# Ledger of designs, part 4: designed miniproteins, single chains

Each design is a single chain, and the fold is of that chain. pLDDT is the mean over its residues in the fold that is shown.

## One batch from the design tools (miniprotein)

Design m103
Fold by ESMFold2-Fast:
Structure m103 (fold): chain A 74 residues (1-74)
Amino acid sequence: AAERRVFTIRQSDTAAELEAKTEEVIALIRAGEETFEIVVELDPDDAEARARVAAMLDRIAAARAEAEARRAAA
C-alpha cells in the first residue's frame, strides 16, 4: 500500500515538468493505484495557463475512464 502522493501542477511548470507529472499519475492508474492527490495552482485570470493544464488533466481523466471501464467489464 502506497502512502498518498501529492502532484502539484502549476502555471510556472515547464512542458517537461507537466508531462513527467502526468505520466507518473497515469502509471499509478495503470498499476491499479489511486492513492494520490492532484493539486492545481493556477491564476484564475490566466486563461492560457488553464488551457495548458486542462489538456494534461484530460489525459489523466481518459486513463481513469479506461481503467474503470476495464474493471466494470471484468
Scores: mean pLDDT 73

Design m104
Fold by ESMFold2-Fast:
Structure m104 (fold): chain A 60 residues (1-60)
Amino acid sequence: SMSLEEVILTAAATYGAPTLAAWEALPEEVRQRILELVRASFPEATEADIRAVLRAREAA
């Protein structure tokens, strides 16, 4: 099983957005597709959750 953090990082990396800056540079349609992929495992996930995980990874 994958955690929310692992699902977010995997989905974002798959669409070429492994950092918060890369995520913010994505077209809205691509951000929605990443969110849909994350929500397949975690239906309550939000864009705020994706931003938080990417920010935390960069701040470490």
Scores: mean pLDDT 84

Design m105
Fold by ESMFold2-Fast:
Structure m105 (fold): chain A 68 residues (1-68)
Amino acid sequence: SKAEKAVLALKKLLEEWKKLAKEGKPPSADEFIEAVIQAIKENMGVEELQDLSDEEVKALIEEAEKFL
């Protein structure tokens, strides 16, 4: 699903952030948040986060919960 792909992309971003943090060069919180927003938009096929339906938001939360 699109939600599954979005959550997998977020997991990859978090893993990359952890690698950069170990090297003493973590991205800023703002840079990381922007990357997260962009990954959701690209994988869900929307131009803005508000274009997501309630059902798509619920699907994202349910997929994310599988990794908690």
Scores: mean pLDDT 79

Design m106
Fold by ESMFold2-Fast:
Structure m106 (fold): chain A 70 residues (1-70)
Amino acid sequence: SMEEIERFREQMVKFAKILGDEELAEKIEKLFDEGIRDGNVEQAKLEASELLAEALIKRLREQRKKLEEG
Protein backbone atom coordinates (compact mmCIF):
# COMPACT_ATOMS: atom_id res chain seq x y z
CA SER A 1 0.00 0.00 0.00
CA MET A 2 1.01 3.67 -0.31
CA GLU A 3 1.12 3.92 3.50
CA GLU A 4 3.63 1.04 3.68
CA ILE A 5 5.76 2.64 0.93
CA GLU A 6 5.74 6.01 2.74
CA ARG A 7 6.65 4.37 6.07
CA PHE A 8 9.55 2.52 4.41
CA ARG A 9 10.78 5.83 2.91
CA GLU A 10 10.54 7.58 6.30
CA GLN A 11 12.55 4.80 8.00
CA MET A 12 15.29 4.87 5.32
CA VAL A 13 15.54 8.68 5.43
CA LYS A 14 15.68 8.62 9.26
CA PHE A 15 18.50 6.05 9.16
CA ALA A 16 20.53 8.20 6.73
CA LYS A 17 20.06 11.23 9.02
CA ILE A 18 21.16 9.18 12.07
CA LEU A 19 24.35 8.35 10.12
CA GLY A 20 24.82 12.14 9.69
CA ASP A 21 24.45 11.92 5.91
CA GLU A 22 21.95 14.65 4.94
CA GLU A 23 22.86 14.34 1.22
CA LEU A 24 22.04 10.61 1.32
CA ALA A 25 18.74 11.37 3.07
CA GLU A 26 17.80 13.86 0.31
CA LYS A 27 18.82 11.37 -2.40
CA ILE A 28 16.65 8.64 -0.84
CA GLU A 29 13.66 11.03 -0.70
CA LYS A 30 14.14 11.87 -4.41
CA LEU A 31 14.46 8.17 -5.35
CA PHE A 32 11.12 7.41 -3.67
CA ASP A 33 9.41 10.48 -5.16
CA GLU A 34 10.57 9.37 -8.63
CA GLY A 35 9.74 5.70 -7.95
CA ILE A 36 6.20 6.54 -6.83
CA ARG A 37 5.69 8.85 -9.84
CA ASP A 38 7.07 6.34 -12.37
CA GLY A 39 5.70 3.16 -10.74
CA ASN A 40 9.22 1.87 -9.96
CA VAL A 41 8.93 1.68 -6.16
CA GLU A 42 10.69 -1.72 -5.85
CA GLN A 43 13.69 -0.30 -7.76
CA ALA A 44 13.68 2.78 -5.49
CA LYS A 45 13.69 0.52 -2.38
CA LEU A 46 16.60 -1.51 -3.76
CA GLU A 47 18.65 1.55 -4.76
CA ALA A 48 18.02 3.24 -1.38
CA SER A 49 19.03 0.02 0.43
CA GLU A 50 22.24 -0.23 -1.64
CA LEU A 51 23.14 3.40 -0.83
CA LEU A 52 22.57 2.84 2.91
CA ALA A 53 24.62 -0.39 2.81
CA GLU A 54 27.50 1.47 1.09
CA ALA A 55 27.36 4.26 3.70
CA LEU A 56 27.42 1.67 6.53
CA ILE A 57 30.35 -0.23 4.98
CA LYS A 58 32.31 3.04 4.58
CA ARG A 59 31.68 3.97 8.23
CA LEU A 60 32.74 0.50 9.44
CA ARG A 61 35.95 0.66 7.36
CA GLU A 62 36.75 4.12 8.79
CA GLN A 63 36.20 2.76 12.33
CA ARG A 64 38.51 -0.22 11.61
CA LYS A 65 41.22 2.15 10.31
CA LYS A 66 41.05 4.21 13.53
CA LEU A 67 41.51 1.04 15.62
CA GLU A 68 44.48 -0.07 13.46
CA GLU A 69 46.13 3.38 13.69
CA GLY A 70 45.73 3.50 17.51
Scores: mean pLDDT 83

Design m107
Fold by ESMFold2-Fast:
Structure m107 (fold): chain A 110 residues (1-110)
Amino acid sequence: SKKEKVLEIVRKMSEEMRKVIEEFSEKYPQLREELLALHDRYYQRVVSAVEKSKSVEELTRNLLTVATGLIMEVQAIMNKHNVPEEDKDILIEKLNEVIGDALAEIKKVL
């Protein structure tokens, strides 16, 4: 089904996002647990959005809302731990690339 294809893309996105977090956590080991816990919460929210959305328009809106919330909470965690702006920008850019690639693939199967 189209939902099964979207969930496969979401799973792959989750795996790539975990890799980005693990790599960033090599420089900032104190953030690893908090960022991985955040990822796990947002992965569950994305899966729920895919399962509960009734239209392509609703799914797209819900996925963008979840993605925006994730980036805001990542930013808050980095601010709490006094991460320099340059390193914050690098993490946010990498996460946005992973999310953007996944959203582009989802649009192809919808």
Scores: mean pLDDT 89

Design m108
Fold by ESMFold2-Fast:
Structure m108 (fold): chain A 91 residues (1-91)
Amino acid sequence: SEARELIAQGRYKEAARLALAALERDPSDREAWTLLEEALEKLGLVELSVDLGVLELEAVVLFNGDLRHPAIQERLAALLAEIRAALAALP
C-alpha cells in the first residue's frame, strides 16, 4: 500500500490524504480506515482519529462488519469532510 509506505517514511499528511481519497472511493476499504486513523493520530488530530476508530468499531460490532451500512456511510461522509478540512488547515 502506498499510504502504508508513506507512514513508514514519516510522511503522515500525504498518507492521510491518500487514505482519505481511498475511503471516498470505497468506504469498505478496511486498510484505508486503519491507515487514515494511524496517520491522523501521528498528525496530532487525535479526536478525528478516535471518531473514525469508534465508527469502524460500531460497523464491526453492531452491523457485522458492514462498512457500507447507511448509518455508517452517513457518519463517515461527515467525518471525511471534517478530516479533509483539518488536513487543508495544517501547515
Scores: mean pLDDT 87

Design m109
Fold by ESMFold2-Fast:
Structure m109 (fold): chain A 66 residues (1-66)
Amino acid sequence: EKLKEIAKKLTPEDLVKNVPGVTEEQARAILEHFEKTGGVTIEDLTAVPGVTREQALDILAFLNSK
């Protein structure tokens, strides 16, 4: 639930700015996934085209800092 609330407040630009190597298109796909499922695994994030395991870890670290 907390992650869904955070995702609704984030823009694609927030992810691009705070996570190295993430594109705006990837950021949109990631935020749509958060809204749909409410939870995110490394495997879910790496299923987004072009997202690496390292980027997935950076995304999770960023979200956990909120």
Scores: mean pLDDT 73

Design m110
Fold by ESMFold2-Fast:
Structure m110 (fold): chain A 92 residues (1-92)
Amino acid sequence: MSETFEVKPGQKLELPDDVEKVKIEFTNGEAALKALSDVKKEFGDEIESISTPDATSVEIEFKNGEAASKAVQYVLEKYGDAVKSVTAYYKD
């Protein structure tokens, strides 16, 4: 299953430990590319796969839920004003 959270500026979001895959939608493609580059730099060893389904969206699968939660918080803290939504994908 999945759950989508609309994000407001300054909002913090903690994901459950069973969420290892997230999709982050940005207001523009430049923010999406910068966020992806920074997440690869900070969390690269914890990343299983990355896709960019469109110019403003980044989908990342992490090795564990703690890494996914930390990466989402990192993106929201650094790029929060440019984030529209975060979709969490639960293990089924």
Scores: mean pLDDT 78

Design m111
Fold by ESMFold2-Fast:
Structure m111 (fold): chain A 94 residues (1-94)
Amino acid sequence: SLREEALETLERGIELYEEMAKEYPEYKEQFEKAIKLYKEVARKIEEGASDEELALLLISVASEERDFAKKFPEFREELLELQRRLVEIALRLQ
């Protein structure tokens, strides 16, 4: 389902940010904020948020990947793929 795909994508994003926090400990607080946001979106999915609200939430979190991709070139491909996947799921929910 699209909701399962969203949860799997959010879980992959959390794992990516945890890996980035190990590589760039000086940005740990920024990555922890992104992880917290991803966990909050996952919680809202599990609590039965509407497809419309879920789509907006996924688009909102996808914007952060672009900014991180500019700062962390070693993770650029993974961050842009994460953004692409979140946007694709959001568009399919609308």
Scores: mean pLDDT 84

Design m112
Fold by ESMFold2-Fast:
Structure m112 (fold): chain A 77 residues (1-77)
Amino acid sequence: SKKREEELERLAEEIRKMSRDELIALLEELLATTPDPKAQEILRRALEELKRLADKPLEYHHLIMLATFEGLFELKE
């Protein structure tokens, strides 16, 4: 929906302002507070990928975060 696309765009702008450490902290907080097992799996995979790509440019981490939030929004439909 258009509202979901706008929310993803706003999240993308905020994500682009975040450092790798801030992105990891955000995912760890979401994982700790999320009761949905499917959402927990998505968040856990994102955390593992961010840590695996630690030496890659920040752009890669931002793309992983965007894909992660897209997956989380799909679970809520």
Scores: mean pLDDT 80

Design m113
Fold by ESMFold2-Fast:
Structure m113 (fold): chain A 75 residues (1-75)
Amino acid sequence: SRKQKIYDETVAQLDQLVAESADLPPEQLALLKKAVERAKQLLQKALGSSLSVEELEEIARQLLAEAQQVADLLK
């Protein structure tokens, strides 16, 4: 489904963000991994909800942006 594709692509982007941040100190990398895990949990809940494709895309975009902000702050 389109919703499943949005979920899968967003999870891949979150995993890529962690991979690109592998050079962070271990404690800071752990904080980023925690933020990414939280984003994945919220995205999974959104996927399980009766949201439109457009609403799921917006939530996915916001969660990815928030995880990116955490990564940027931990530099």
Scores: mean pLDDT 87

Design m114
Fold by ESMFold2-Fast:
Structure m114 (fold): chain A 101 residues (1-101)
Amino acid sequence: EKVEELAKKFNEAVIKGDLEAAQKYRAELDKVLDEIRKINEKLAEQSPEFKEMYEKLRKEELDNARKTLEENKQKAIDAGFDPELVEKAKEESLKRLEERL
């Protein structure tokens, strides 16, 4: 409900070039998404079976992301990009994903 409304307002602000409104709606959207995450965590505490299922899905998503990032790393190196910078970018992307999940 509120997520859809805030996402719509954010997109409209971006299209109109209203960066101040876009930043405000983005912050409100992130706050609502954080509240939803906390509710899901509480629901997982009430059902150990669902917690185990969600933890397994999170692990599978992270493993798939690692594979994709490793493949993209190799393609970037083959294209002549600096291997050390590509590795650092991969590690940072994975860390951000781990924090999001």
Scores: mean pLDDT 72

Design m115
Fold by ESMFold2-Fast:
Structure m115 (fold): chain A 72 residues (1-72)
Amino acid sequence: DANATLAEVRALLDEFTAATGEYPAAPGDASLQEVVDATIAAAREAVAAGKVSEELAQRLIDALRQLLALES
């Protein structure tokens, strides 16, 4: 269910924001693909900077990819 996956993405984004102090937001009129790509890039940068665990970043990336699959 896309709504359930979206809720999971939002929960993981809250954990990410708490760890980094920064919300990985794309422009308001960006496509879902652009939002996902920007968020994945931000997650990878946060892991490289030591701000989040690889586990948290991977969970967020997997949830975002699942959301894209449900929306296509």
Scores: mean pLDDT 73

Design m116
Fold by ESMFold2-Fast:
Structure m116 (fold): chain A 69 residues (1-69)
Amino acid sequence: SDVERIKAALKKLLGPDNDFSDEELEEIARKVLEKAKEQGVPVEKAIALLPQIVSGSPETGFTVKELPA
C-alpha cells in the first residue's frame, strides 16, 4: 500500500536506531499521503521529498510541512 511504501521510506531515512514506534511511523506516513493527495503530488515524489517535509522527534513532536509542488 502507499502508506506502507512511505513508512518503509521513513524507516530508511531515520535509520534502524530511530526512536519512533511502528505506530508513530504509520501516522506520519498517513499524514504525508494525505498532504500528497491534497496537493496532487504523486506518492513517489512525496517519498523523494520526505527529508524536506518531515521534521521533529518523539520528544518534541513531529511536523509534516507543505509539499513543494
Scores: mean pLDDT 70

Design m117
Fold by ESMFold2-Fast:
Structure m117 (fold): chain A 100 residues (1-100)
Amino acid sequence: SMQEEKIKKLKEEIKKLEEEIERLKEEYERLKEEGGDKEEIKKKLEKLLEKAKELKKAAMELLKAVPKEDRKLILEAIGTILRAIGLIIDAEREIKELEE
């Protein structure tokens, strides 16, 4: 169905975003460990924040598209939304600490 195709595309988008976020987190943590430039650290955090917001949006769209009977996929979508919110809060806090 068109709904199944939409769900498939959203799941693929979420997977790609999670992989991008994981890479950005690894790069960010490495920069911090190596005593990297404050502006480079800030740019990585800003990019991570952007991708976390995209992840939240995609996961919310997935939750809206999921049949009510698909409890597993509903829980996966909710879990992704919560993880994305946590990433947003943490990134915004760390960006503020770098600016203050």
Scores: mean pLDDT 88

Design m118
Fold by ESMFold2-Fast:
Structure m118 (fold): chain A 70 residues (1-70)
Amino acid sequence: MGYSVVRVRAEDEEAARRAAEALRSVPGTVHVAMLSPTEVVAVVREESAERAAEAARSVPGVTRVEVVPN
């Protein structure tokens, strides 16, 4: 089974932390890391990628969400 990377950009550190928490709550998320105070990356199972992206987009202050298939 494949994995995808979900990359999130936020307007501030609080929004980035909330996005990371939202990503961790998605079934199929295997890893979440803060790349910077405003940038989060998650490795998710391919079938969960859109759910993870939607969860991140629902967080106030998230400015960009990208799904990179692997």
Scores: mean pLDDT 84

Design m119
Fold by ESMFold2-Fast:
Structure m119 (fold): chain A 84 residues (1-84)
Amino acid sequence: DEVEKIQKSVKIVGKMIKELEKKGVSAYEAVEILAEVAKLKLEGNYEKAYELLKEKFGMSKEEFEALTDEILEMILEIEKALKE
């Protein structure tokens, strides 16, 4: 179910942003970090993207695989909008 995959991905991203905010990271900085991960995964550099998420967020392989390309592209658009 595509909707369930998107919902799972959104929940994971929301959790990551919340953890970064809890550590005093601004919303802009949180999106910038997530955009870097999104770029790596969309480029097919899965190992580097997963390593970064594991190191920064303690993310599991299953949670990483639940991040859809649609959500990753949305993160990149949000980063672009924040820079404009």
Scores: mean pLDDT 73

Design m120
Fold by ESMFold2-Fast:
Structure m120 (fold): chain A 80 residues (1-80)
Amino acid sequence: SVLGPPLSEEELRELRERLARELEEVRELLARRKASAEEVADARAMLARIEKLWPEIQTEAQRLVAEAQREVARLILESA
């Protein structure tokens, strides 16, 4: 299949937690470094991009889970 197996809720939670920690580490590094206004603006744009990308990734993963659940339901109905 073009689409692999969906991520489990546990795997999604771990991935979200890891990304959140990495995001906070970047924020702390930027705060401790006396970065220029331009560097801060660039970093902010990158962080905003990552934050926007995460919901999209999660939505796609949930779509794959829904597809898998539909296939399981079909198999159950076929077995009845």
Scores: mean pLDDT 66

Design m121
Fold by ESMFold2-Fast:
Structure m121 (fold): chain A 82 residues (1-82)
Amino acid sequence: TATVTVTIDGKEYTFSVSAGTNTVTIDGKEYTIEVPDADKRKLILLAIGEKLRMIGYELDGKKDEANKSLIQAKALEALYNS
């Protein structure tokens, strides 16, 4: 279990995540966050991948998918640092 803080539209949200499927509610919207049972090397590589996906979604104007990738990346980073 790790504590995650993300900033979306200028507001900070703090929540806890564990390995497996997590549901996070931000500004009344639910996001499903997947955290694999993986070693720290895989966790950080997956976090980097999610940051790249976030950039792709932002370029495509897909705000909700970009936010989900940001939350996913921050959750993976938090578990890497735990």
Scores: mean pLDDT 81

Design m122
Fold by ESMFold2-Fast:
Structure m122 (fold): chain A 97 residues (1-97)
Amino acid sequence: SMDAEIAALRAEVDALRAAVEAWLATHPEIPQEIRERIAQLFEDLRAALENRDFESATLYATSLLVLLQTLGAPEDLVARAEAILDRLTELLNQQRA
């Protein structure tokens, strides 16, 4: 079921990206450079998941979580990023075992 979990996690990453982009659209005060960094982190996270590079995926998810917290993103978006990070950590532990 690792393949099924990766597929579900990729779908949640895509869904979180859409939700974050919708939130950013209502916050014109957030600089373009930060928007580009968020977009790049989602692209890097998705690529790492495709490649089953859970170490890199965990680092990108951590950077995304910290950035969302720093920006004061809604609690639901932060909780979803935390859940993604937890799931990535479980996959990483399974791969290392």
Scores: mean pLDDT 90

Design m123
Fold by ESMFold2-Fast:
Structure m123 (fold): chain A 107 residues (1-107)
Amino acid sequence: SNISEALKLVVNAMLRVIGVFTDSILEAERKGDEEKKKKLEELQKKVNDEMIKIMTAIENKDIKKLDESIKKLEVIRKELEKIDPKSAKELQRAIEDIKKAKEIIKS
């Protein structure tokens, strides 16, 4: 189904983002950068919360809620660019995959 294809894109994007966040958090911890670690953990939690909402919105074909979560992820990405550019870049790739998933469920 179109929903299954869209969900697969989002789940794969979520797994990549989790991987990069985890790597960056561990690196900040190794360097003793407690401020960066705390900010990354806070942003990771916000991203994970939005990804769950995105999966639910896709399953329900709720374009309005999907767009709201995409906008929130774009705000998080901009904040993330200031503290960890590699995680910001991976989140940007995830946002593009989520936008592709949106087009799949509209078809």
Scores: mean pLDDT 90

Design m124
Fold by ESMFold2-Fast:
Structure m124 (fold): chain A 96 residues (1-96)
Amino acid sequence: SALEEAREALEEAGFDVSDLTKEKVVELVKEQLEKQEAELKKQGKMSEKHELVAGLLRAVIEQDKARIEELLAKLPAELQEPAREKAEEALAILKE
């Protein structure tokens, strides 16, 4: 998950992730997503698919169910169910 990937990245950078609250990890994931989106846009490499995926991850972190559903509907049909399953899994982790 994006949350676990963020924790692993912080641990590798020498931070003690055991002292991090869930809210602080979510905040750091948001910052990292915004930085990556800005860099991709700056390089002209941001595609509509990348924008949809980045928006979906942000909506999941914000627990905006209406926005999640809106963005899922914009994905190709074959990706909608896998993306929904991943979003629900991430939401469950965020609720713990």
Scores: mean pLDDT 65

Design m125
Fold by ESMFold2-Fast:
Structure m125 (fold): chain A 89 residues (1-89)
Amino acid sequence: SKLDEELVKKAEELLEEAEEILEELKKEKDILKAIGLLLRLIGILIDARLLLEQAKKIGASEEVIKKIEEIIKKIEEIIEEALEILRSI
């Protein structure tokens, strides 16, 4: 459905933004700027979790819900990698 396609697209856009922030963080040497990038990643995770709740409320397909959950896990892995980078600064 169009709704299912829009939900998946929004989740994929959030993942792409998180991946771009992680690549920026890998090059960052300023701890305060690195913290700012981590906070942006946390914001993306919150948005992804809210998108999942919205998808469940509006009756999105099980396939779409599973896809959003997989994207959330990838964003969580990005945040774990970001935390390791911050420890090295």
Scores: mean pLDDT 90

Design m126
Fold by ESMFold2-Fast:
Structure m126 (fold): chain A 93 residues (1-93)
Amino acid sequence: SARAEAGRLLIEAARLLEEAKEAYKKGDVISTIGLILRALGLVLDAERLVPDDPRVRRAAELVLEAIKAILSGDFEKADELIREVRRIGEELR
């Protein structure tokens, strides 16, 4: 279903954000930006599949906050936000 596919995309976006966090910790800014852009693309695809689902909208907001947390060095907050995005993705399956 479109909802199950949106869930899969959000789980993959969460994985890419975890990789972006680790790249940023290592000072690899180019890889960090590339991974963030890929995660954003997946979230936009998920919103397109189920535009009226408030859980997908919430996940998109959490992804933006996770990106801000990564770029500000708040990795504990980033981990909490990424975990919530993954949880929403699994609920959509």
Scores: mean pLDDT 90

Design m127
Fold by ESMFold2-Fast:
Structure m127 (fold): chain A 69 residues (1-69)
Amino acid sequence: SDEEIRRETLELLERLGERTGIAISEAEREEAIALSLKYGNPYLGPAAWARRKGIPEEVFLEVAAEHYR
């Protein structure tokens, strides 16, 4: 559901922010939610945000695996 995609997107973003110490703005949260909802996939928004912030793919995949395991 859209509610689940929104929630999972925000939870993964929060975990990425905590892991990296990088602050997440409200605009970045809304951009990530919009992307995740557009494609029906809660990974896509956080993945795009992480790439834009220069977070290594291996770090993103580790955090995502912990979150969705």
Scores: mean pLDDT 85

Design m128
Fold by ESMFold2-Fast:
Structure m128 (fold): chain A 72 residues (1-72)
Amino acid sequence: AEELAREGQRLADEAMAIYRAGGDPAEAVALLERARELAKEAIRALLPEEEVPAAVARLDARFDGLIALARA
């Protein structure tokens, strides 16, 4: 479960590095979407069922912001 969270963070960091280097925005967005899915899996594995919807909503808001930045 923690490995999924770490892999998700690694992909998000790689996406932001591509964005900062002026690379392909589509590649950065694809990595952020993969990071989002891994982070959702980690949330479902680590949190009680009743806390999952709120945690996923916070995660989605954060990744939506990062994707918007990468696409700008």
Scores: mean pLDDT 78

Design m129
Fold by ESMFold2-Fast:
Structure m129 (fold): chain A 100 residues (1-100)
Amino acid sequence: SASTIEAIGTYVMILLQEFAELAEENGEYELAERFREALRKVSEQFTRARSLADALAIVAETEEVVREAIERAKEKGLYELAEQMERALRNFRAAIDAIA
């Protein structure tokens, strides 16, 4: 439904905003700006989403970007940031699974 697509979009945008804030709090300003850019892109993509499948495709793409960012954080020794992002991603998945 349209309200389900809107709810999914809201959760994705909240996730990316949370990651931008977590990155900034850890002094990772370039990573924070990349998440803000992803948020702008995702916001535009959701204006074009017409089906649940479209919304879930955006979710899957966002999760891939986020998982890569978590791995890069670990490679840089930013373990606390990586753990915070993994927790946020887990909570996000639970929320999406509950509404989709």
Scores: mean pLDDT 87

Design m130
Fold by ESMFold2-Fast:
Structure m130 (fold): chain A 74 residues (1-74)
Amino acid sequence: MTPEQAKTALELSQEVLNSKSPEQAKEAVEKAAPVLGAKMAASIGKTVLEYAVEKGTLSEELAKEMKKALEAVE
């Protein structure tokens, strides 16, 4: 992973954690895809969503809809 890819991954993680809708989560992944690749960007986003559910900061139902939106990118 290059320093630019690492920075993009951190920014993606922060944007997904701060997203309030599937559309915002998808936009964050789409923005990161040109640098990370669509599959890697979607994978990072899904991992971040799983972490947010485990921490109790995101509902399982909303996380499921967000994951579907991210899968549409890859």
Scores: mean pLDDT 80

Design m131
Fold by ESMFold2-Fast:
Structure m131 (fold): chain A 92 residues (1-92)
Amino acid sequence: EEIDIEAYRALALIVLHVALQAVKKETDPEKAAEIIERDGEVAANLLRQAGLPETADRVLELGKKAAEYAKQGNFDEAIKLLEEAMDVVAEA
């Protein structure tokens, strides 16, 4: 089934990991939310290219919730949701 499913899934994990590390260093709620929304969309698009649309939808759902928590200044919950998104991708 090769459209290089493994490569797209791996890239989605890398994107989410980079976003997670950026959010851990961020102090601005709006900037943290922007990073989460942007990179969550990138990861979801990569997952769709991997043929994992249900996983992509789940990542978008978790990313949207994480961005909402980041906007509220609740970085701990935003980080937790990003880690959950990475687990979802890793188990796909």
Scores: mean pLDDT 85

Design m132
Fold by ESMFold2-Fast:
Parts: sequence; structure tokens; C-alpha cells
Structure m132 (fold): chain A 72 residues (1-72)
Amino acid sequence: SNAEKLLAEVRKAVDEAVAASTEPGFDAKFWEAARLASDAIHQAIDDGDSKTAKEIGDVFAAGYAEALARRA
């Protein structure tokens, strides 16, 4: 489904950003993950799928918090 594709794409990008949280590539991966999450949320909203939009937001927020914790 489109929801599965959007969630998988965002999870992959977030996981890559978190893995790079203390590395020189972090900023680029973080901004790419943020861009993909934003685009995916807009696509889910356009599809009338507020649940998937929320799940994407939750995935990004959790990954961001983990990246910040690793950089502290």
C-alpha cells in the first residue's frame, strides 16, 4: 500500500540519520530525513490517511530524539 511505502521510506531515512548522529554526514542525512518525512506526511494527508501521517511524524520525532541523545 502507499502507507507502507511512505512509512518504509521515512523509517529508512531516519535510521540512516540516527546511525550517522555523531558523524560528519549527520546534517545532510537529517535534512534528507526531514524532507522525506514532510513530503510523506503531505502525501498521507492528501490520501485522507491521517493515521499514517501521524505514524510518520512519530517515527521522525523518535529518531530525532535518539539522534540528539547520541550527540549529547
Scores: mean pLDDT 85

Design m133
Fold by ESMFold2-Fast:
Structure m133 (fold): chain A 82 residues (1-82)
Amino acid sequence: MEEVEEIGERLKEIARELGNEDLVERVEEALKLEDLKERVAELSRIAVELYSLAVGDGNEELAKETQELADKLKKILEELNS
C-alpha cells in the first residue's frame, strides 16, 4: 500500500530529525515486513514512540504530526481487521 510506504518514509525523517538512529533502523525493518498487518502495527508502535519523544523535546509540531500519522496507521489497521 503506497500510503503505508509514504507514512513509513515520513516517520524515518522524523526519527532522524529527533536524532534517534535506532528508530530510523526500526522503521526500515518494519517496512521490510511482508505481512501488511504486522507492518502497519509496527509502524503504529514506532509513531507512538516518536510522539512521546517529540513531546519530551517540546517539539509541538513534530508531536502533532506523529500523532496524525499514528491515527492514520491505526485507521488502516482497523480496516485490515474488518
Scores: mean pLDDT 85

Design m134
Fold by ESMFold2-Fast:
Structure m134 (fold): chain A 96 residues (1-96)
Amino acid sequence: MSGTAEEARRLAEEARRLAREGRGREGGRLAADAGSAASYAAETGLDSPEEAREAGRLAVEAGVEAMRVGDREGVSYGAGGAIAGVGAEFLAELRA
């Protein structure tokens, strides 16, 4: 886990690309990683609250997109990414 908002954004962007290619399982796994990285960025305060919140929002979008095309595992991972992303947004808002 790289644990920065920039890394979370990169993971979310790649997760969405994989989902658009029909690779929902791989996209879901990366969305989960993006959500974890965004949550870590929000929790540690190493990034600004604005950057952490944006990373969380992108992880939510990536997770939802992966869930639309994923198999059972892709849906599970995508949901995890979306939940972690929402958590990151709330943590960032509390630190703003």
Scores: mean pLDDT 81

Design m135
Fold by ESMFold2-Fast:
Structure m135 (fold): chain A 74 residues (1-74)
Amino acid sequence: SSMAQEQRDKAMDEVARILRSLPLDEALREAERFSRTVPLSPGIRQTIRDALAGDEISQALLLMLAGVVKSIES
C-alpha cells in the first residue's frame, strides 16, 4: 500500500506538471492520454474523462488534487 501510494503520488505530480505547462484544454487531453499509459485509480481516470467532457466540477477536483499533492511536497 505505501509503495502503491508513492507511485500514485508520482503519477499525480506528473499530471500536475502537464496541467501547469499547457493550456487547460490541451492539458486535459494530455492527462487523459497519460492516464491510459499509467495505471491510475479508476476514480481519477473517470474524473479526467468527465473533465474532458466539460464537467467543471471534475476539472476543479483535478486541479485541487494536483495542487494539494504539490503543496504537501513543497
Scores: mean pLDDT 71

Design m136
Fold by ESMFold2-Fast:
Structure m136 (fold): chain A 58 residues (1-58)
Amino acid sequence: SDREQALNYLRENLADIPLSEANLEKLAQEAVEYAQSKGVSLTEAAEVVVAAVREIYG
């Protein structure tokens, strides 16, 4: 599923950041919704989410 694909991407790219599984699942759902609303690829949406999380933690 798109959510599972986004979740796997976020787990791989945010492994160094102390996020709970519940937070990662919420972020994955937001990535899917972002991709659908903006008409961008799931990878592009997940990259936006990764960048936003890194701005908060770095």
Scores: mean pLDDT 85

Design m137
Fold by ESMFold2-Fast:
Structure m137 (fold): chain A 67 residues (1-67)
Amino acid sequence: SELLEKMIEEAKKKIKEWLSKNPNPTAAQIQEMIKELAKELSEKFGISEELAKNAVAVALSDVLLEL
């Protein structure tokens, strides 16, 4: 889905920006970032927070594999 791909790319961009400001994050900080980003994407794309959270998790996995 074009919408899903666009949402994942937006999430990847925001995760990379967040990691540049938080180079050694704790697990709690990562969980909070996922929650806040999922809410933002849910509002922006008009989807449930649950679906947005899944997209953020995929994006985070991709970013961590690229680092």
Scores: mean pLDDT 83

